# Designs tried in a protein design run: designed miniproteins, single chains, continued (4). Part 113

Each design is a single chain, and the fold is of that chain. pLDDT is the mean over its residues in the fold that is shown.

## One batch from the design tools (miniprotein)

Design m15934
Fold by ESMFold2-Fast:
Order: C-alpha cells, then structure tokens, then sequence
Structure m15934 (fold): chain A 74 residues (1-74)
C-alpha cells in the first residue's frame, strides 16, 4: 500500500541516520536524541502514516541502534 511504501522510506532514512551516527562515534543518548529529532521531522513530512506505526518503527530502530552499540562495547 502507499502507507507501507512511505513507512519503508521512513525506515530507510532512520537506518541511514543510525549508520551515520555510529560512524561519527555518537553515544546511545546522542543517537537516540538524533532518532527522536528525525522522527519529529518525518511525522511532519508523512502525516498520513498512523502514529502507532511511527511509534513502533521508532522503538524498533532504537532497539537496533542499542544492539549495535552493545556489540561494539563488548
């Protein structure tokens, strides 16, 4: 669906932001703040995407970022 395509685009942009943040040496706190700022912008760009879908994606991306940071810290 059109919403699924837009949600996939939002996911790609968030994953790219995570990769850039990790490459830049951001902490978990800094990376989560960057994700939250980008999500605020994306909600304005994609008001058609249900809030529950955006919240679920944000939490999944944060969990993924935390996992990658934990693997580097080990």
Amino acid sequence: SMIDEKLDEVERRLLELVQRGLAAGLSEEELFAAIDREMARLREEYPEIPEEQMDKLREAVKAYARQLLAERAA
Scores: mean pLDDT 86

Design m15935
Fold by ESMFold2-Fast:
Structure m15935 (fold): chain A 56 residues (1-56)
Amino acid sequence: GPLAAQIASDAARYAGLPPVDARTVEEAIKVAYEALKHNPGAGLTGIIGAREAERA
């Protein structure tokens, strides 16, 4: 849904990747996941947690 697209865009920016659009969201998610896999930081987890708190 729209949350996944927002997370992908935020994760890509956090990882220093170029901005993503709806057309490349799936690819951006894969790249962001690989970047975070090598640096298991709270980056993506923090974004997800913040989004979940916002929607609580």
Scores: mean pLDDT 57

Design m15936
Fold by ESMFold2-Fast:
Structure m15936 (fold): chain A 82 residues (1-82)
Amino acid sequence: MTVAQAAPKFEAAGMFSAAAVGSDVMPTSRPGGTGQPTALPDLTEYLAANADKDVAGLIDELIAKAKVPREIADAIARALEA
């Protein structure tokens, strides 16, 4: 599938821009939080720029170019598989 076809899955997995209308900004620093900085805004732009690219190739480029954490990239791959 292409990135454009996978975009709804990314939104369902929380890697989105649309949720800004209905969801609070994801806190990277919740009380006792152990998360690292989130690059979700860059992810949204990257998905739009690569809408016609196949997802299998996109995930590798997300890590390399958009500096998406491995945790996020793995979550995306998992969501696409589901």
Scores: mean pLDDT 52

Design m15937
Fold by ESMFold2-Fast:
Structure m15937 (fold): chain A 66 residues (1-66)
Amino acid sequence: ADSLTDYLRLAGEASSPDNGARLNALADQVKAALEEGKRQGEEAMGIATKLANEATREARDLLAAE
């Protein structure tokens, strides 16, 4: 989880300003969702994991567009 958010932030710094802002927003969203999932238990962790996977796919699409 932390490795993914660190990766998204670094990718954001290396990307165009517009894509960088979106990648940083995705990193914040993933981190917040996974931290919330850890506190709320298994069902919430499942939802957080799905959101993280969706954010990763969106980040990949943004990077591919450059």
Scores: mean pLDDT 72

Design m15938
Fold by ESMFold2-Fast:
Order: sequence, then structure tokens, then C-alpha cells
Structure m15938 (fold): chain A 74 residues (1-74)
Amino acid sequence: PLSPQERFGRALDLLAERRGEAATAEVLARHAAAVDANPDWSDDQRYETALALIREAAADDPELLAGIRAVEAA
């Protein structure tokens, strides 16, 4: 099974392949802001938030979203 960090990395790579570097930069910026606002979050909570942001970025692309969900299930 993949670690939460490995799932985040693979999901981000899928987003980059389909939507480009600007989409991944936006997710990383939103994630950094969320982590800064929530300093008491565990690593699991941080990675769950990152995956949620990636899913939001992919919400209008059913094929990309399916790929991301497959990574989350691994």
C-alpha cells in the first residue's frame, strides 16, 4: 500500500500530466495556506486536505478524477 505522502505525490503527478504545472502550483499554494492556517493538523490531516484540493482541481475531468481516486485506493 502507498503512504499518504506517496498518494499525494502520485495524485499531483496525474494532475500535472493532464492540467499542467500551473494547476499543480495552485494546489500547492492552496495547501500551504491551509497548513499555515491549521498548525495543529497531523500529517494525515495535511495529506487528506492536499488530496481534497487535487480532487477539486480535477472535478470537471471525470477521467482524471477516476485516476486520482485509484491512487487514493492504492
Scores: mean pLDDT 82

Design m15939
Fold by ESMFold2-Fast:
Structure m15939 (fold): chain A 82 residues (1-82)
Amino acid sequence: MKTYELEIKGKKLTIEVPENIEASIKGGVPVLLPVGDVPKEAILAGIAANLRMMGLHLDGASGEELIKETKESVKRLKKILK
């Protein structure tokens, strides 16, 4: 597991992710990127999570809503990568 500290609309979030997931902020939006040799399901789940996150941001979602979606996306990726 790797720990990341992210800032989303002025709110701090600490998350633990599998070692083959990179977490970052791009244009104020959280991004979860599977890296290296990962199953297709993890790649697709990461893409879907990033698209949902972007959609919420464009729809004016609060930092709390983006944090909630980030945590749920991390849970999904952890379940796939067990």
Scores: mean pLDDT 83

Design m15940
Fold by ESMFold2-Fast:
Structure m15940 (fold): chain A 66 residues (1-66)
Amino acid sequence: SVAETAGGGKIVFEKDVSVGDTAKATVYSNGKKVGEGEATLLSETLVKFTDTATGETRISLAKLVK
């Protein structure tokens, strides 16, 4: 699955996800890898992402597109 953020970034999950699922994910901005970690699809419009390198958690407006 892929979620697109309101800022034009992409969260690429390692597997297909539905609301409530958590999976490893890679974050891209302008086609470039900017992070990797664990992402949870909180709702149709919200993704929680925890970066493996920093331990920082962010909640972003994002929509599944695949």
Scores: mean pLDDT 81

Design m15941
Fold by ESMFold2-Fast:
Structure m15941 (fold): chain A 79 residues (1-79)
Amino acid sequence: MRYRLTVTAEPGQTLDPERIREAILASPGVLSAEVRRESPTRLVALVEAEDEQAAAEAARNVYALPGVGRVELERLPPP
């Protein structure tokens, strides 16, 4: 299933797209991830995961990273 993660930095911090990508791909049940940097403080990741639990775990792993202030998880419609 496809999900969108919107990642926002803590105030005064910046996001590392590679570190965020690694955290997503290291999460169990994640099949693929595409990370796009929209600004130094905002990233969007498109994630293909086995189920919603896998996507939620990936979001939690991203939120645990230093400098991450908010992670929003959205389920995308099937293609």
Scores: mean pLDDT 83

Design m15942
Fold by ESMFold2-Fast:
Structure m15942 (fold): chain A 90 residues (1-90)
Amino acid sequence: SAEDIVKELLEKFKKEVEEIKKTLSPEEAKKKVIELSVRVARELAEDERISLEQLAEALREMQKIIADTFGDEVAQEAADAAQKAVEELL
């Protein structure tokens, strides 16, 4: 189902965010988490099974995941980049 797809992508996203923090310098980690957020947001936006409401909820959850790992400033920058990428597709 669409809910299962979103859940699986968010679980994978959380693991990738945690791995980025463990493996990269703070500066490189910030760049990679923004790139990851844009990629995952595009994947969600391009999936015809996922509603606009589910997309918005997933983007909010992605921002929370980044905030927990990198803080609010990085989370906001990643959210802004993801939102811009989604708006360019829709």
Scores: mean pLDDT 87

Design m15943
Fold by ESMFold2-Fast:
Structure m15943 (fold): chain A 100 residues (1-100)
Amino acid sequence: SAIEKLEEIRKEFEEEMERMIAERASVDEVLELIRRYVEKIVSEIPDEKLKKAVENAAKTLIDEMRKNVDDSNYEQVRRAMRTARAVIERIIDEIIEHLK
């Protein structure tokens, strides 16, 4: 089911994001991971309006991270990654609740 797939995507995203934080991944690597997982998330949404809203929210998050995070300051990168993780996980949780 879409719910089971979204729950698995959520778990995989959490594990991948924790790995990237531990490995001190660059902003570009983190943005690519976020784009990849957003693509997986939107593929599970049957409602076009909800799909568009999620795509727009993700684009805003990605644009803000690219604009405001400097790769030379890893403490800033780490904080931005934790914030992005929380935002994406909340989006997944809200989609799951909508599909119930």
Scores: mean pLDDT 83

Design m15944
Fold by ESMFold2-Fast:
Structure m15944 (fold): chain A 99 residues (1-99)
Amino acid sequence: KLEELKKLAEEAIEAFREAGLDEETIKILEKWVEKGELGQLLVIASYYTWKALETGDEEYKEKAIEYARKITEELLKEHPEADKKALEEALEEIEEDIK
């Protein structure tokens, strides 16, 4: 599945480029793919989301939701405490200053 995920993510990047996405955005997607499984899942979820919006097909909507769930699960594992601490620090700064 990982080999298929990487290939699908690379194909998704080419589809986004053909669809006229900015090169800066394409480079971000390529960077996510190179970082590993999380980046590959993110790009694939983005691809199915784009296809769902373009075609209105329920199959693509279901796939987009499935991959989004996998991304959410991995993100929660990667950033549980660090994310909460960062949010607390950001809230404290906002209370002190209006930015």
Scores: mean pLDDT 70

Design m15945
Fold by ESMFold2-Fast:
Structure m15945 (fold): chain A 68 residues (1-68)
Amino acid sequence: RPLTEEERDAAIEELERALAAGLDDRAALQHTAKTLEERGMHRAAQAVRDAAASGLTARQLLQLLRSA
């Protein structure tokens, strides 16, 4: 199922933070998923993990989330 607006905004926020901190795509996705999990956003964390498993980069996922 698609993410809620709150779940998308949280994922965008954490992805932007990870990339701004200089993490590469793999590290940014891993860090974002962990941070969302820690925030209790389990569905958003799983969506980030699924995107990573599908071969999406952090930037590609960010563009998809912004376009939703």
Scores: mean pLDDT 84

Design m15946
Fold by ESMFold2-Fast:
Structure m15946 (fold): chain A 88 residues (1-88)
Amino acid sequence: SASSLMFRGLALASEIYLLIKLKAPLSEVLKAANEFLELTESVDPEAAEEIRRLFDEFLKYRSTDEEKATKILQEALRIFIKAVEKKS
């Protein structure tokens, strides 16, 4: 359901945010980011392409600019939410 998809996306975005705040290893961040991309691709492959590009930028800033990384993550979540709403 759309509600289930929305909850999964929000949970994954929250996990990624927590991993940034805790300065988690890159491998843990990549795992969560890839799960978010896979979830998005199952909803809308075009949205997943947009988010993949944002995640490439996010990964560059996650260790150097936490505020910018957080803003990119928020934009990725916004794209995901719109994709879920469009499919509903």
Scores: mean pLDDT 85

Design m15947
Fold by ESMFold2-Fast:
Structure m15947 (fold): chain A 72 residues (1-72)
Amino acid sequence: LTREDYRRLLAFLEGFPKDATVTLRELAERTGLSVATVRRALALAGVPEKPVLSAEDLERLGALAAVMAAAP
């Protein structure tokens, strides 16, 4: 995963409704990332593999994306 991948994830999540759910496929499509790339990001955020992501899952992903996007 590149810093640019994390910036794309962060930008999507900042504009996404906090009470909404999203599928892995939908998240990949809306961020322009591959399903494999999104799956790796979720694993690094400690989110177990599941077909639908909850608000808590997206918050964990967003926290990781914010840290990694800001990393030098």
Scores: mean pLDDT 78

Design m15948
Fold by ESMFold2-Fast:
Structure m15948 (fold): chain A 70 residues (1-70)
Amino acid sequence: TIMSVEELSKLTSDQIISTVVQQMRNIPGVSDDMVANIERHLRSLKDEGYSPSELAELGMKYIEFARRVS
């Protein structure tokens, strides 16, 4: 089951990134390289000052994209 943005927004930025990574790993056909690239990108955005809610929204968009292409 994919977590909602509301559920993710209750977590810390690090927990959001970890949850997004784990959810993507559960999608059949998603490569380890794709997961690693998304994790690195989300960590970069956190370092740029993106809020937990913004990271959750973007993370959910990545999960939905991965589901459509896999």
Scores: mean pLDDT 79

Design m15949
Fold by ESMFold2-Fast:
Structure m15949 (fold): chain A 80 residues (1-80)
Amino acid sequence: MTEEINDGKHILRTSEGRVFAIHVSVPEFETDLTESRRTGAIVLINRKTGARIITYPDGSHEIEPEAAEALQKLIDEYVS
């Protein structure tokens, strides 16, 4: 389901201390509001594979391998 309150933000923190908020409103990912509420973190799910990206309020994140592949492709397209 598409939801406007979900702007597809991915927060990356580099070893240099830089924080990037990448706005990716792509149909490949959706916010799993149910899991986000259950876990206390923001959970994004790839619509095709079901792979997840978990983002914590402090900007840290955990990315499943299949979600990492999709996210890396989007970052390469968006940032480059």
Scores: mean pLDDT 58

Design m15950
Fold by ESMFold2-Fast:
Structure m15950 (fold): chain A 75 residues (1-75)
Amino acid sequence: SQYDISDEVVTRTLYLMLRGSAIANALKPPRSVEGLSAAEQREVLLNAKRDPSVPREEQIAAGRAAVAALEAAEA
């Protein structure tokens, strides 16, 4: 879902939270993602915030796009 604040601010904040050492260590991915890469684990976490009105396939694509956008914004 969309928030009342800038999408860019929200996604950048989430990226900094996950990237920050102490905060990243506090965020544990589900056991089912144990064998996944860091980027894929991040996608699963973002997918959990997805609107259930959209298809699962589109939710996953949105998660990957969000991670890519966050990394581009960080650069």
Scores: mean pLDDT 51

Design m15951
Fold by ESMFold2-Fast:
Structure m15951 (fold): chain A 80 residues (1-80)
Amino acid sequence: MLPSDEEIEKAVEEFKKLSKDERLKYMRELVQRIVDAAESEEEARTLFLRFVRKLVDKDVITPAELQELARIFREELEKR
């Protein structure tokens, strides 16, 4: 099931409200949901980039958190 733009906006607003420790857990859960929802690696990448762009556009993610989010996504995508 593909998240709508409204669901992406909602996820970004929830992330903004979280403490530093909760943000790491949220990023792991978000990545897992993206990978689980996607039918292919291409779709997972597209969904991930939509979330990343929204987080950056709304200035709610730090550069360090962005690097960690990208690492989590890569690790999850590499699972078999």
Scores: mean pLDDT 77

Design m15952
Fold by ESMFold2-Fast:
Formats: structure tokens, sequence, C-alpha cells
Structure m15952 (fold): chain A 79 residues (1-79)
């Protein structure tokens, strides 16, 4: 499950709370449910940006999370 792999990898990022991991993972899943991989990227990116604005994750953690989301989107496209 690509979303479960994303959740596991997000949880390894220093400074990302369990709540932040859950919110990003749910945004990714909702994007997939909307029927294309671009939606999964867009919804996840919006949530990550909001988490930075709220001070819930660092800018460095956000960069790593975005890289993991891009990787997960590519894995979904390959499936």
Amino acid sequence: DIAEKLREELSKIEGVSEEAVERITQAFKMGIDLGNPENARITSELVIRRLVEQGLITEEAAKKALELVDKAVKEFEDS
C-alpha cells in the first residue's frame, strides 16, 4: 500500500508529529480518491504548506515530506 509506505517514511522525519503525519497521509489518500496522481500531489502539498504556516513542522521537514509525496505519486503512477 503506497499510502502506508508514505506514512512510515513521513514518521521517520525529525520534527514531524504523529498528527502531521496523519494529516499529510489523509490528504494524499483523498487526492488519490479524486482519481488522478496530480490531485494526490496538490492536496498533500497544500496540507504540508498549512502545517508550516501553523508552526507544526519546520521548513526543512516540509521539504523532505514533499520529496516523499512526489516519490509516492510516482509509485502510484507505476501501479
Scores: mean pLDDT 81

Design m15953
Fold by ESMFold2-Fast:
Structure m15953 (fold): chain A 71 residues (1-71)
Amino acid sequence: AEDPLTKEEAIRIADLLLERNEHLFSPEQRAEAQALLAELRDPSASEAEAQEALDRLLELVGEENGRVLNS
C-alpha cells in the first residue's frame, strides 16, 4: 500500500535502526537483525525483497518498544 523504498534507502534506514537499537536486542534478535541487513545488502535482492527485510527489521524494533506500551 506504500511506495517501495529504493534498496539504498532501505539499507541506510536498516543501518541506522541497527546502530540505534542493537544494544537493546537479545542475542537472537541481534542475529536476526544482522541477517536481515545482509539480505538487504545482497546485490541479487529485489527492491520488494529489500522492503520486506526492512519491514521485518522495523517489526523487531517495534516489538521491543511495543512490550512497554502493551503492558
Scores: mean pLDDT 70

Design m15954
Fold by ESMFold2-Fast:
Structure m15954 (fold): chain A 89 residues (1-89)
Amino acid sequence: SMEEIKEKLLAALRARAEALGLSEELIERLEQAVTEALDIAAKDEKAGYAYLAATMQELVDEGRLSEEQADALGALVVHEYQRLKAEAA
C-alpha cells in the first residue's frame, strides 16, 4: 500500500540522514519533502520526482546540504520507492 511505502521510505530516509549527522530540524524538513513528493507522485510520478529534485537543490543552494548529501539522499529515496513499488506488484 502507499501507506507502507511511505512508512518504509521515511524510515530509510531518517536512518541515512542520521548516519550523515544531519540535525533533527533538517531531517523533519526532508521527511516533509518526501511526503509531499509521494502525494504529488500519486497523481503524476514525473512531477513527484521533479519536486524532490527541486527541494534537494533548494537545500544545497541554502547551504543546508552539501551536493554529495543531496545526491545520496535523493538517490536513496528514488531507489527505495522503485524497489517498494516493485515488491507491492
Scores: mean pLDDT 86

Design m15955
Fold by ESMFold2-Fast:
Structure m15955 (fold): chain A 94 residues (1-94)
Amino acid sequence: SVQQLVQQAQQLIEQARQAIKNGDFNQALSLLNQAISLIEQAIAGGAPKDRIRQLLDDILALAQELMKTSDDFVLQAIGVQLRVIGLQTDLDAE
């Protein structure tokens, strides 16, 4: 269900936040990319735009924090940010 996709994405975002705090940046990036894929599925399923915006904002903030915390992961963090900005732009166009 769309609600389950949203809940799973939220759980992955929280796991990514903990991974960043622990210095597990590869794991954090994997979790953020998985969360974005679930969000893409939730959007296709008709998830509420306000809820999706909140999840995308959380991912963007975590990717920005990752970029500030580790120079080695800047390009991958930029990749996550670009995916999020693309989805936010598509939502705002509707």
Scores: mean pLDDT 87

Design m15956
Fold by ESMFold2-Fast:
Structure m15956 (fold): chain A 91 residues (1-91)
Amino acid sequence: MSIETQTESGVPIKITVSDSLSDKEVEEAISLVLTFVEAFERALPPGQRLEGVEVEAEGIKRADGVTELYLDFTLNVDGEPVHRRSATLLK
């Protein structure tokens, strides 16, 4: 599934989500993506612009029923791709 959204400043974000995630887990993943991108944009040095973000959200179900969420970010800063990875647990 592909989801398009944006930051409060209007930076476009495209999220590709694995079919393994429930609707509730997708909503949580979107919230985490927005939180990360907003924090990244705030941390940029003066004069640098975040122009767009692509995210791959992968969910892996554990034997204990917890979902491992992996977020792979490609952040376009002044035409340069910057890669970041985040991992968290969804319950």
Scores: mean pLDDT 84

Design m15957
Fold by ESMFold2-Fast:
Structure m15957 (fold): chain A 56 residues (1-56)
Amino acid sequence: SLQRGQQHRQAGDEALQRGDNQSASENYRLSSKHYQQAGDTESSQQAQQRSDEVEG
């Protein structure tokens, strides 16, 4: 759902602030999945890109 996508995106941002790249990547990946399921392809792609950038 959109709400779950937003929650995971926020959790990813908070994990990045703590320097927890593993949790950030995982949360952005989950955000992407939830946005895709909700039909929000643009937000899904943005979240996937953030996950990939955090992993290196």
Scores: mean pLDDT 82

Design m15958
Fold by ESMFold2-Fast:
Structure m15958 (fold): chain A 74 residues (1-74)
Amino acid sequence: SPVEETEKRLEELTKEYEEKIKKELSKEKADKVMEEMERIKRRALTLVREGRMSPEQAVQFFRDAVEGLINEAK
């Protein structure tokens, strides 16, 4: 399903971003960014479930939002 496809792709991206976040940011900043990343992931999945985003759109939305958070935290 589109939701299952999106969930797998976002889970892989979450692991990659978690490693980057933990390496590049202080513990306090990393924890806040990871919490917000999880919130963004849930939002992206909801938008796919509602038919408001394709899996590809949801992945791009997640990438843009998470990269923005990391840049703001630096």
Scores: mean pLDDT 87

Design m15959
Fold by ESMFold2-Fast:
Structure m15959 (fold): chain A 61 residues (1-61)
Amino acid sequence: SPADQAALDALFGQAVMRIEAGDLAGAERLRQQLVDRLRSLGRDDEAAAYQAQFDAYVADV
């Protein structure tokens, strides 16, 4: 749903902000919440894509 997508986008944005701030532990917790929520919605392919994006962000900071 649009509301679910907005919540997922907010979680992703918060996790990226935590990575940029150097709070990798906080970012990891938010990443787990995002992935778990995507899987609960049956969106496993998107969960994998978001994990790859988080790994790329962490590698660059």
Scores: mean pLDDT 79

Design m15960
Fold by ESMFold2-Fast:
Formats: structure tokens, C-alpha cells, sequence
Structure m15960 (fold): chain A 76 residues (1-76)
């Protein structure tokens, strides 16, 4: 529950997606998703308040969106 639960869920989903990318041979996408997950995990460990967790969650979402956008642009 709360921002901590949401951030933990996102980190888990990102790591699962990175594994899926590796299984498909997309090592670049896997590395990018793992980097976003590691950022989120570090922020989760350093956060002291619910507001800190909300900020880390928001930043992790933005970084995940950027990683996915860069992958789409590589096909252009």
C-alpha cells in the first residue's frame, strides 16, 4: 500500500521486463530497464518520508517512459 508499495511494484515490474528483454536478445533495452529499476530501488532505500517516496516513484516512472521512447526512436 501507499507510495512505498507502488514503488516496490514498479521496481519488480521493471526487473521482470528487463528479464523478458534479455530472453528476447534485447540486451540494450534490458540494461536500460535494469538501470531504471536500480534508480528506483536506491531511492526506496534512501527515502525517509511518504513525500520522498512519491518523488522517487514519479522520477522512476519518467525514466521508464524515456527508456521506452528511446527504443521506439531506434526504429525510425
Amino acid sequence: GGNRGALRGLISDLRSSAKGARDRGDEVMAERLDEVAEFGDKGLKEAKTSDDLAKVLGETIVRAAEALREAADEES
Scores: mean pLDDT 81

Design m15961
Fold by ESMFold2-Fast:
Structure m15961 (fold): chain A 86 residues (1-86)
Amino acid sequence: AEKIAEALKKALIDSGIVTEDEAEGMAYVTLGDIYEKNNDYEKAIEAYEKAIESFRRALAEHPDDPRVRRMLEYVEKKLEEIKKKL
C-alpha cells in the first residue's frame, strides 16, 4: 500500500521543488485519491489523515506557506466528503 506513496515522495524530493513533509503529504493525497476512486473509503480516509499530518508538520516549519495551506484545506474537504459516504 505504501509503495506508490514512497515512489512519489522520492520523485518530488529529487525534483528539489518541495520539502520532504510536503512531498510526503502530496504522495498520500495521491494514494487517497486512488482509494476513493476504487470506493475503498476506509483506506482513503487513512491516506488522507496521513497527508494532513505531513502538511501540519510542513506548516509548523513554514506557517505562511500558501501552497501547503491550500493542500491542507483540499485534503480536509476531501476527508469530510468521504466521511459523508460512510
Scores: mean pLDDT 79

Design m15962
Fold by ESMFold2-Fast:
Structure m15962 (fold): chain A 92 residues (1-92)
Amino acid sequence: MEEVKRILLGNMQRAGAELERRSKEPLPEKELLTRVLIEAARIAIEEDGLSEEEVLKALEEMVETLEANLSPEEAEILREAFEEVKRELERR
């Protein structure tokens, strides 16, 4: 699990930097977060060879850890972004 989380964090950092570079205007926080998480999960499954179950479990644990340190409003945005990731992966 720790290795999976490490891979996801690296993928998120790379996806975020690339998305910011491609965007002509700043994206809303929820939109940016959602896209970064979806892209990081996609890379982990399709390019890093991780299973969907491993990726979802790692992301959920990371989200739970972050939620504890966020405001209720920020935690809600993060949880909604995670639910979008789950839906996107389930469509595959």
Scores: mean pLDDT 77

Design m15963
Fold by ESMFold2-Fast:
Structure m15963 (fold): chain A 68 residues (1-68)
Amino acid sequence: PLSPAEQKMLAFLESHPELKKEAEERLLELFPDYEKLDLTESQRLQLLMLALVGASEKTLEHLLKKLL
């Protein structure tokens, strides 16, 4: 289950589908195979949040390696 903070952020992304799409597109651009990763909802949400706030490629790569 998602934490209260994660649920609030998920609700934000669902109410702003354009921002969610931009975050997803950025993740796919940097990591073309990320959709093939067996990620939990919480892990996927964390990646989307970091992509949305403009986290560096190196930061996203470090997080992905920890989630694998």
Scores: mean pLDDT 76

Design m15964
Fold by ESMFold2-Fast:
Structure m15964 (fold): chain A 94 residues (1-94)
Amino acid sequence: MIKIYDLEVEQLSPTKARIKFAWNDDGERYIFRVIYRKAGSDEEHEEQLETDEGEAEIIIEGLEPNTTYEFWVNLFNENGEFVARSKPVTLTLK
C-alpha cells in the first residue's frame, strides 16, 4: 500500500509556500497533484508533478496574505488511476 507521509508546508513569503512530502517508494513513477484551497472554500487549486524519487518538493505562489490554506496531495499511477491521498495540512500565511 502506497502512503504519502511527512507532508510539510512552509511559508516562504506572504504569497508563497513550499510543500514537501514523501511516500514509501516502490521504484514506480507516480503523478502527484498538490491541491490547495482557502479554509472553508470549495474552490480547489492544483499543481501537478511527476517523480519516482520517493520524495518531492514544490513551491506554490500567488497565495493571499493573512489567509489560512489547506493543502493535500493526491497520488495517481502512470495510467491515471487514483492510488492514495495524504491527510490535509493547514498553513496561515503572515
Scores: mean pLDDT 81

Design m15965
Fold by ESMFold2-Fast:
Structure m15965 (fold): chain A 74 residues (1-74)
Amino acid sequence: EEQEKRQKAVSLLSAANINEAGAKFSEELAKRLEEQASTEKKKQLAAQFKEGAKIDKETAELNKKKAEELEKEL
């Protein structure tokens, strides 16, 4: 039972790290698209990547919080 909780916490932290990396990538891509934005289409793409990055950040924070709660129960 304790080992199962530890494994779940590690899995959640790994998922959070992946989501954080994805958010950073999307934010950097959105910034570059905005800097190169000579067309409305590129501005729309930048907005979509910013929204995706926000979702990835929220998912990463949720996974980190769940991992912390599991570790507190150990």
Scores: mean pLDDT 80

Design m15966
Fold by ESMFold2-Fast:
Structure m15966 (fold): chain A 91 residues (1-91)
Amino acid sequence: MEAARQSAAVIARHTGLSLDEVLARVRAAVAADPTPALYLELAVLSLALGRDDLLVEAIAGLFALTPPEDHEAVRAVLLALGVPQALIDAA
């Protein structure tokens, strides 16, 4: 939880934008060029904002772009960021 909130806060501070404005920009970036890094950023922002719907969407997109052999490593990163196991399993 703390790491994800810190990452989201750093992004907001760097851009001078609200977390909602950062979320809108990240969603636009994902729509233009979906990458694992952008989906991870979307997951961190969704977690910080309590947006479980967007968090599940971001995790599903991240797994879709990640090879199956790397899914356990991705799950470990998401858990370390404070994503609840139940939301990872829902993706």
Scores: mean pLDDT 75

Design m15967
Fold by ESMFold2-Fast:
Formats: structure tokens, sequence, C-alpha cells
Structure m15967 (fold): chain A 81 residues (1-81)
């Protein structure tokens, strides 16, 4: 349902915010900015998919976003150590 997708998006937003704050606390400002920009790019696309009832498109966008965030996060952690 659209309500379930909106709840999922809300939890994702909380997770992204926490990830950005963690990276900033660790001095990984470039990675924090890259994830912030990705979130700003993907949020309107995810919201549009929910409003259109495009569940398949929502999960495709979610998968792409999570993969990109994960890659940025892991590379930032490698560069620090």
Amino acid sequence: SKEQLREMLKRLQETVKETIETLKKEGLFKAAEEIQKLWEEYLPKLEAAIEAGDEEGFFKLLGELLKKIGEIYLEAKKEKE
C-alpha cells in the first residue's frame, strides 16, 4: 500500500540522516556531502513512484540508492584506515 511505502521512505530518511551525522562526526565530510546529494536526488523520485502507485519503480529506485550509499560509505571508511 502507499502508506507502507511512505513508512518505509520515512525510516530510510532517518537512516540516511544518521549515516550522514556519523560520517561528519568521523571527519568524513566528502562522503557525508555525497550521500546528502544522493538523498536530495532520489527523494523526489521515490515520492513520485509512491504517488503513481509504481511499487516496482519504488523498489528499483530504493535498491539503486542503497547500493550507491553503501559504496560511498565503504570507500570513505577504507580511505580513513
Scores: mean pLDDT 86

Design m15968
Fold by ESMFold2-Fast:
Structure m15968 (fold): chain A 76 residues (1-76)
Amino acid sequence: MERLRQMAEERRARLVEEARKSPSLDEIRRRLRGAQQAAQALDQLVQQGASPRTQIMRDGALATARALQEVLREKE
């Protein structure tokens, strides 16, 4: 479980870094939509009684979406 959280955090940090360096707001918006879709799909699984791993993945996807929203706000 701890390793999954660590991997999610590392992936989020890299994705946010790439988004910050991207000159294209459309690219950042596409990444945000992807993170939001992943969070929604994982949230449905959590509501159906999914494992703690799925909960961690859902939380990671939500954190990624929030971080990307902040990058968009910063660049807009």
Scores: mean pLDDT 77

Design m15969
Fold by ESMFold2-Fast:
Structure m15969 (fold): chain A 109 residues (1-109)
Amino acid sequence: KKEELEREMEEQLEELEKLVEELLELTEDEEVKRAARELLEAARELVEAVRKQVPIERLIGLSLRIIGLAIELVRLAEKLKNEELKKLAEEIERQARELILLALELSEL
């Protein structure tokens, strides 16, 4: 049901928020913190856009921004040679991709 997918999308956003908070506590790197905060803001905008039934073109734009930020976050973690930070950044990327898939699935309804 559409309501079940909406709940899953909200739960996915909450999980992403928790991972971003954990990452922000783990690192002092300002570039990593910036990318993580921008990713979370874009994810919140995506969820709100789905709720407001905005045109698919805007959802695609937000999705591309989220993916770009997630890739940047993983790259920054790799540059810092911090395995714990890298694993967390990769988990954030996985959760962000799941959120995007749920958002796009909801937009097809």
Scores: mean pLDDT 86

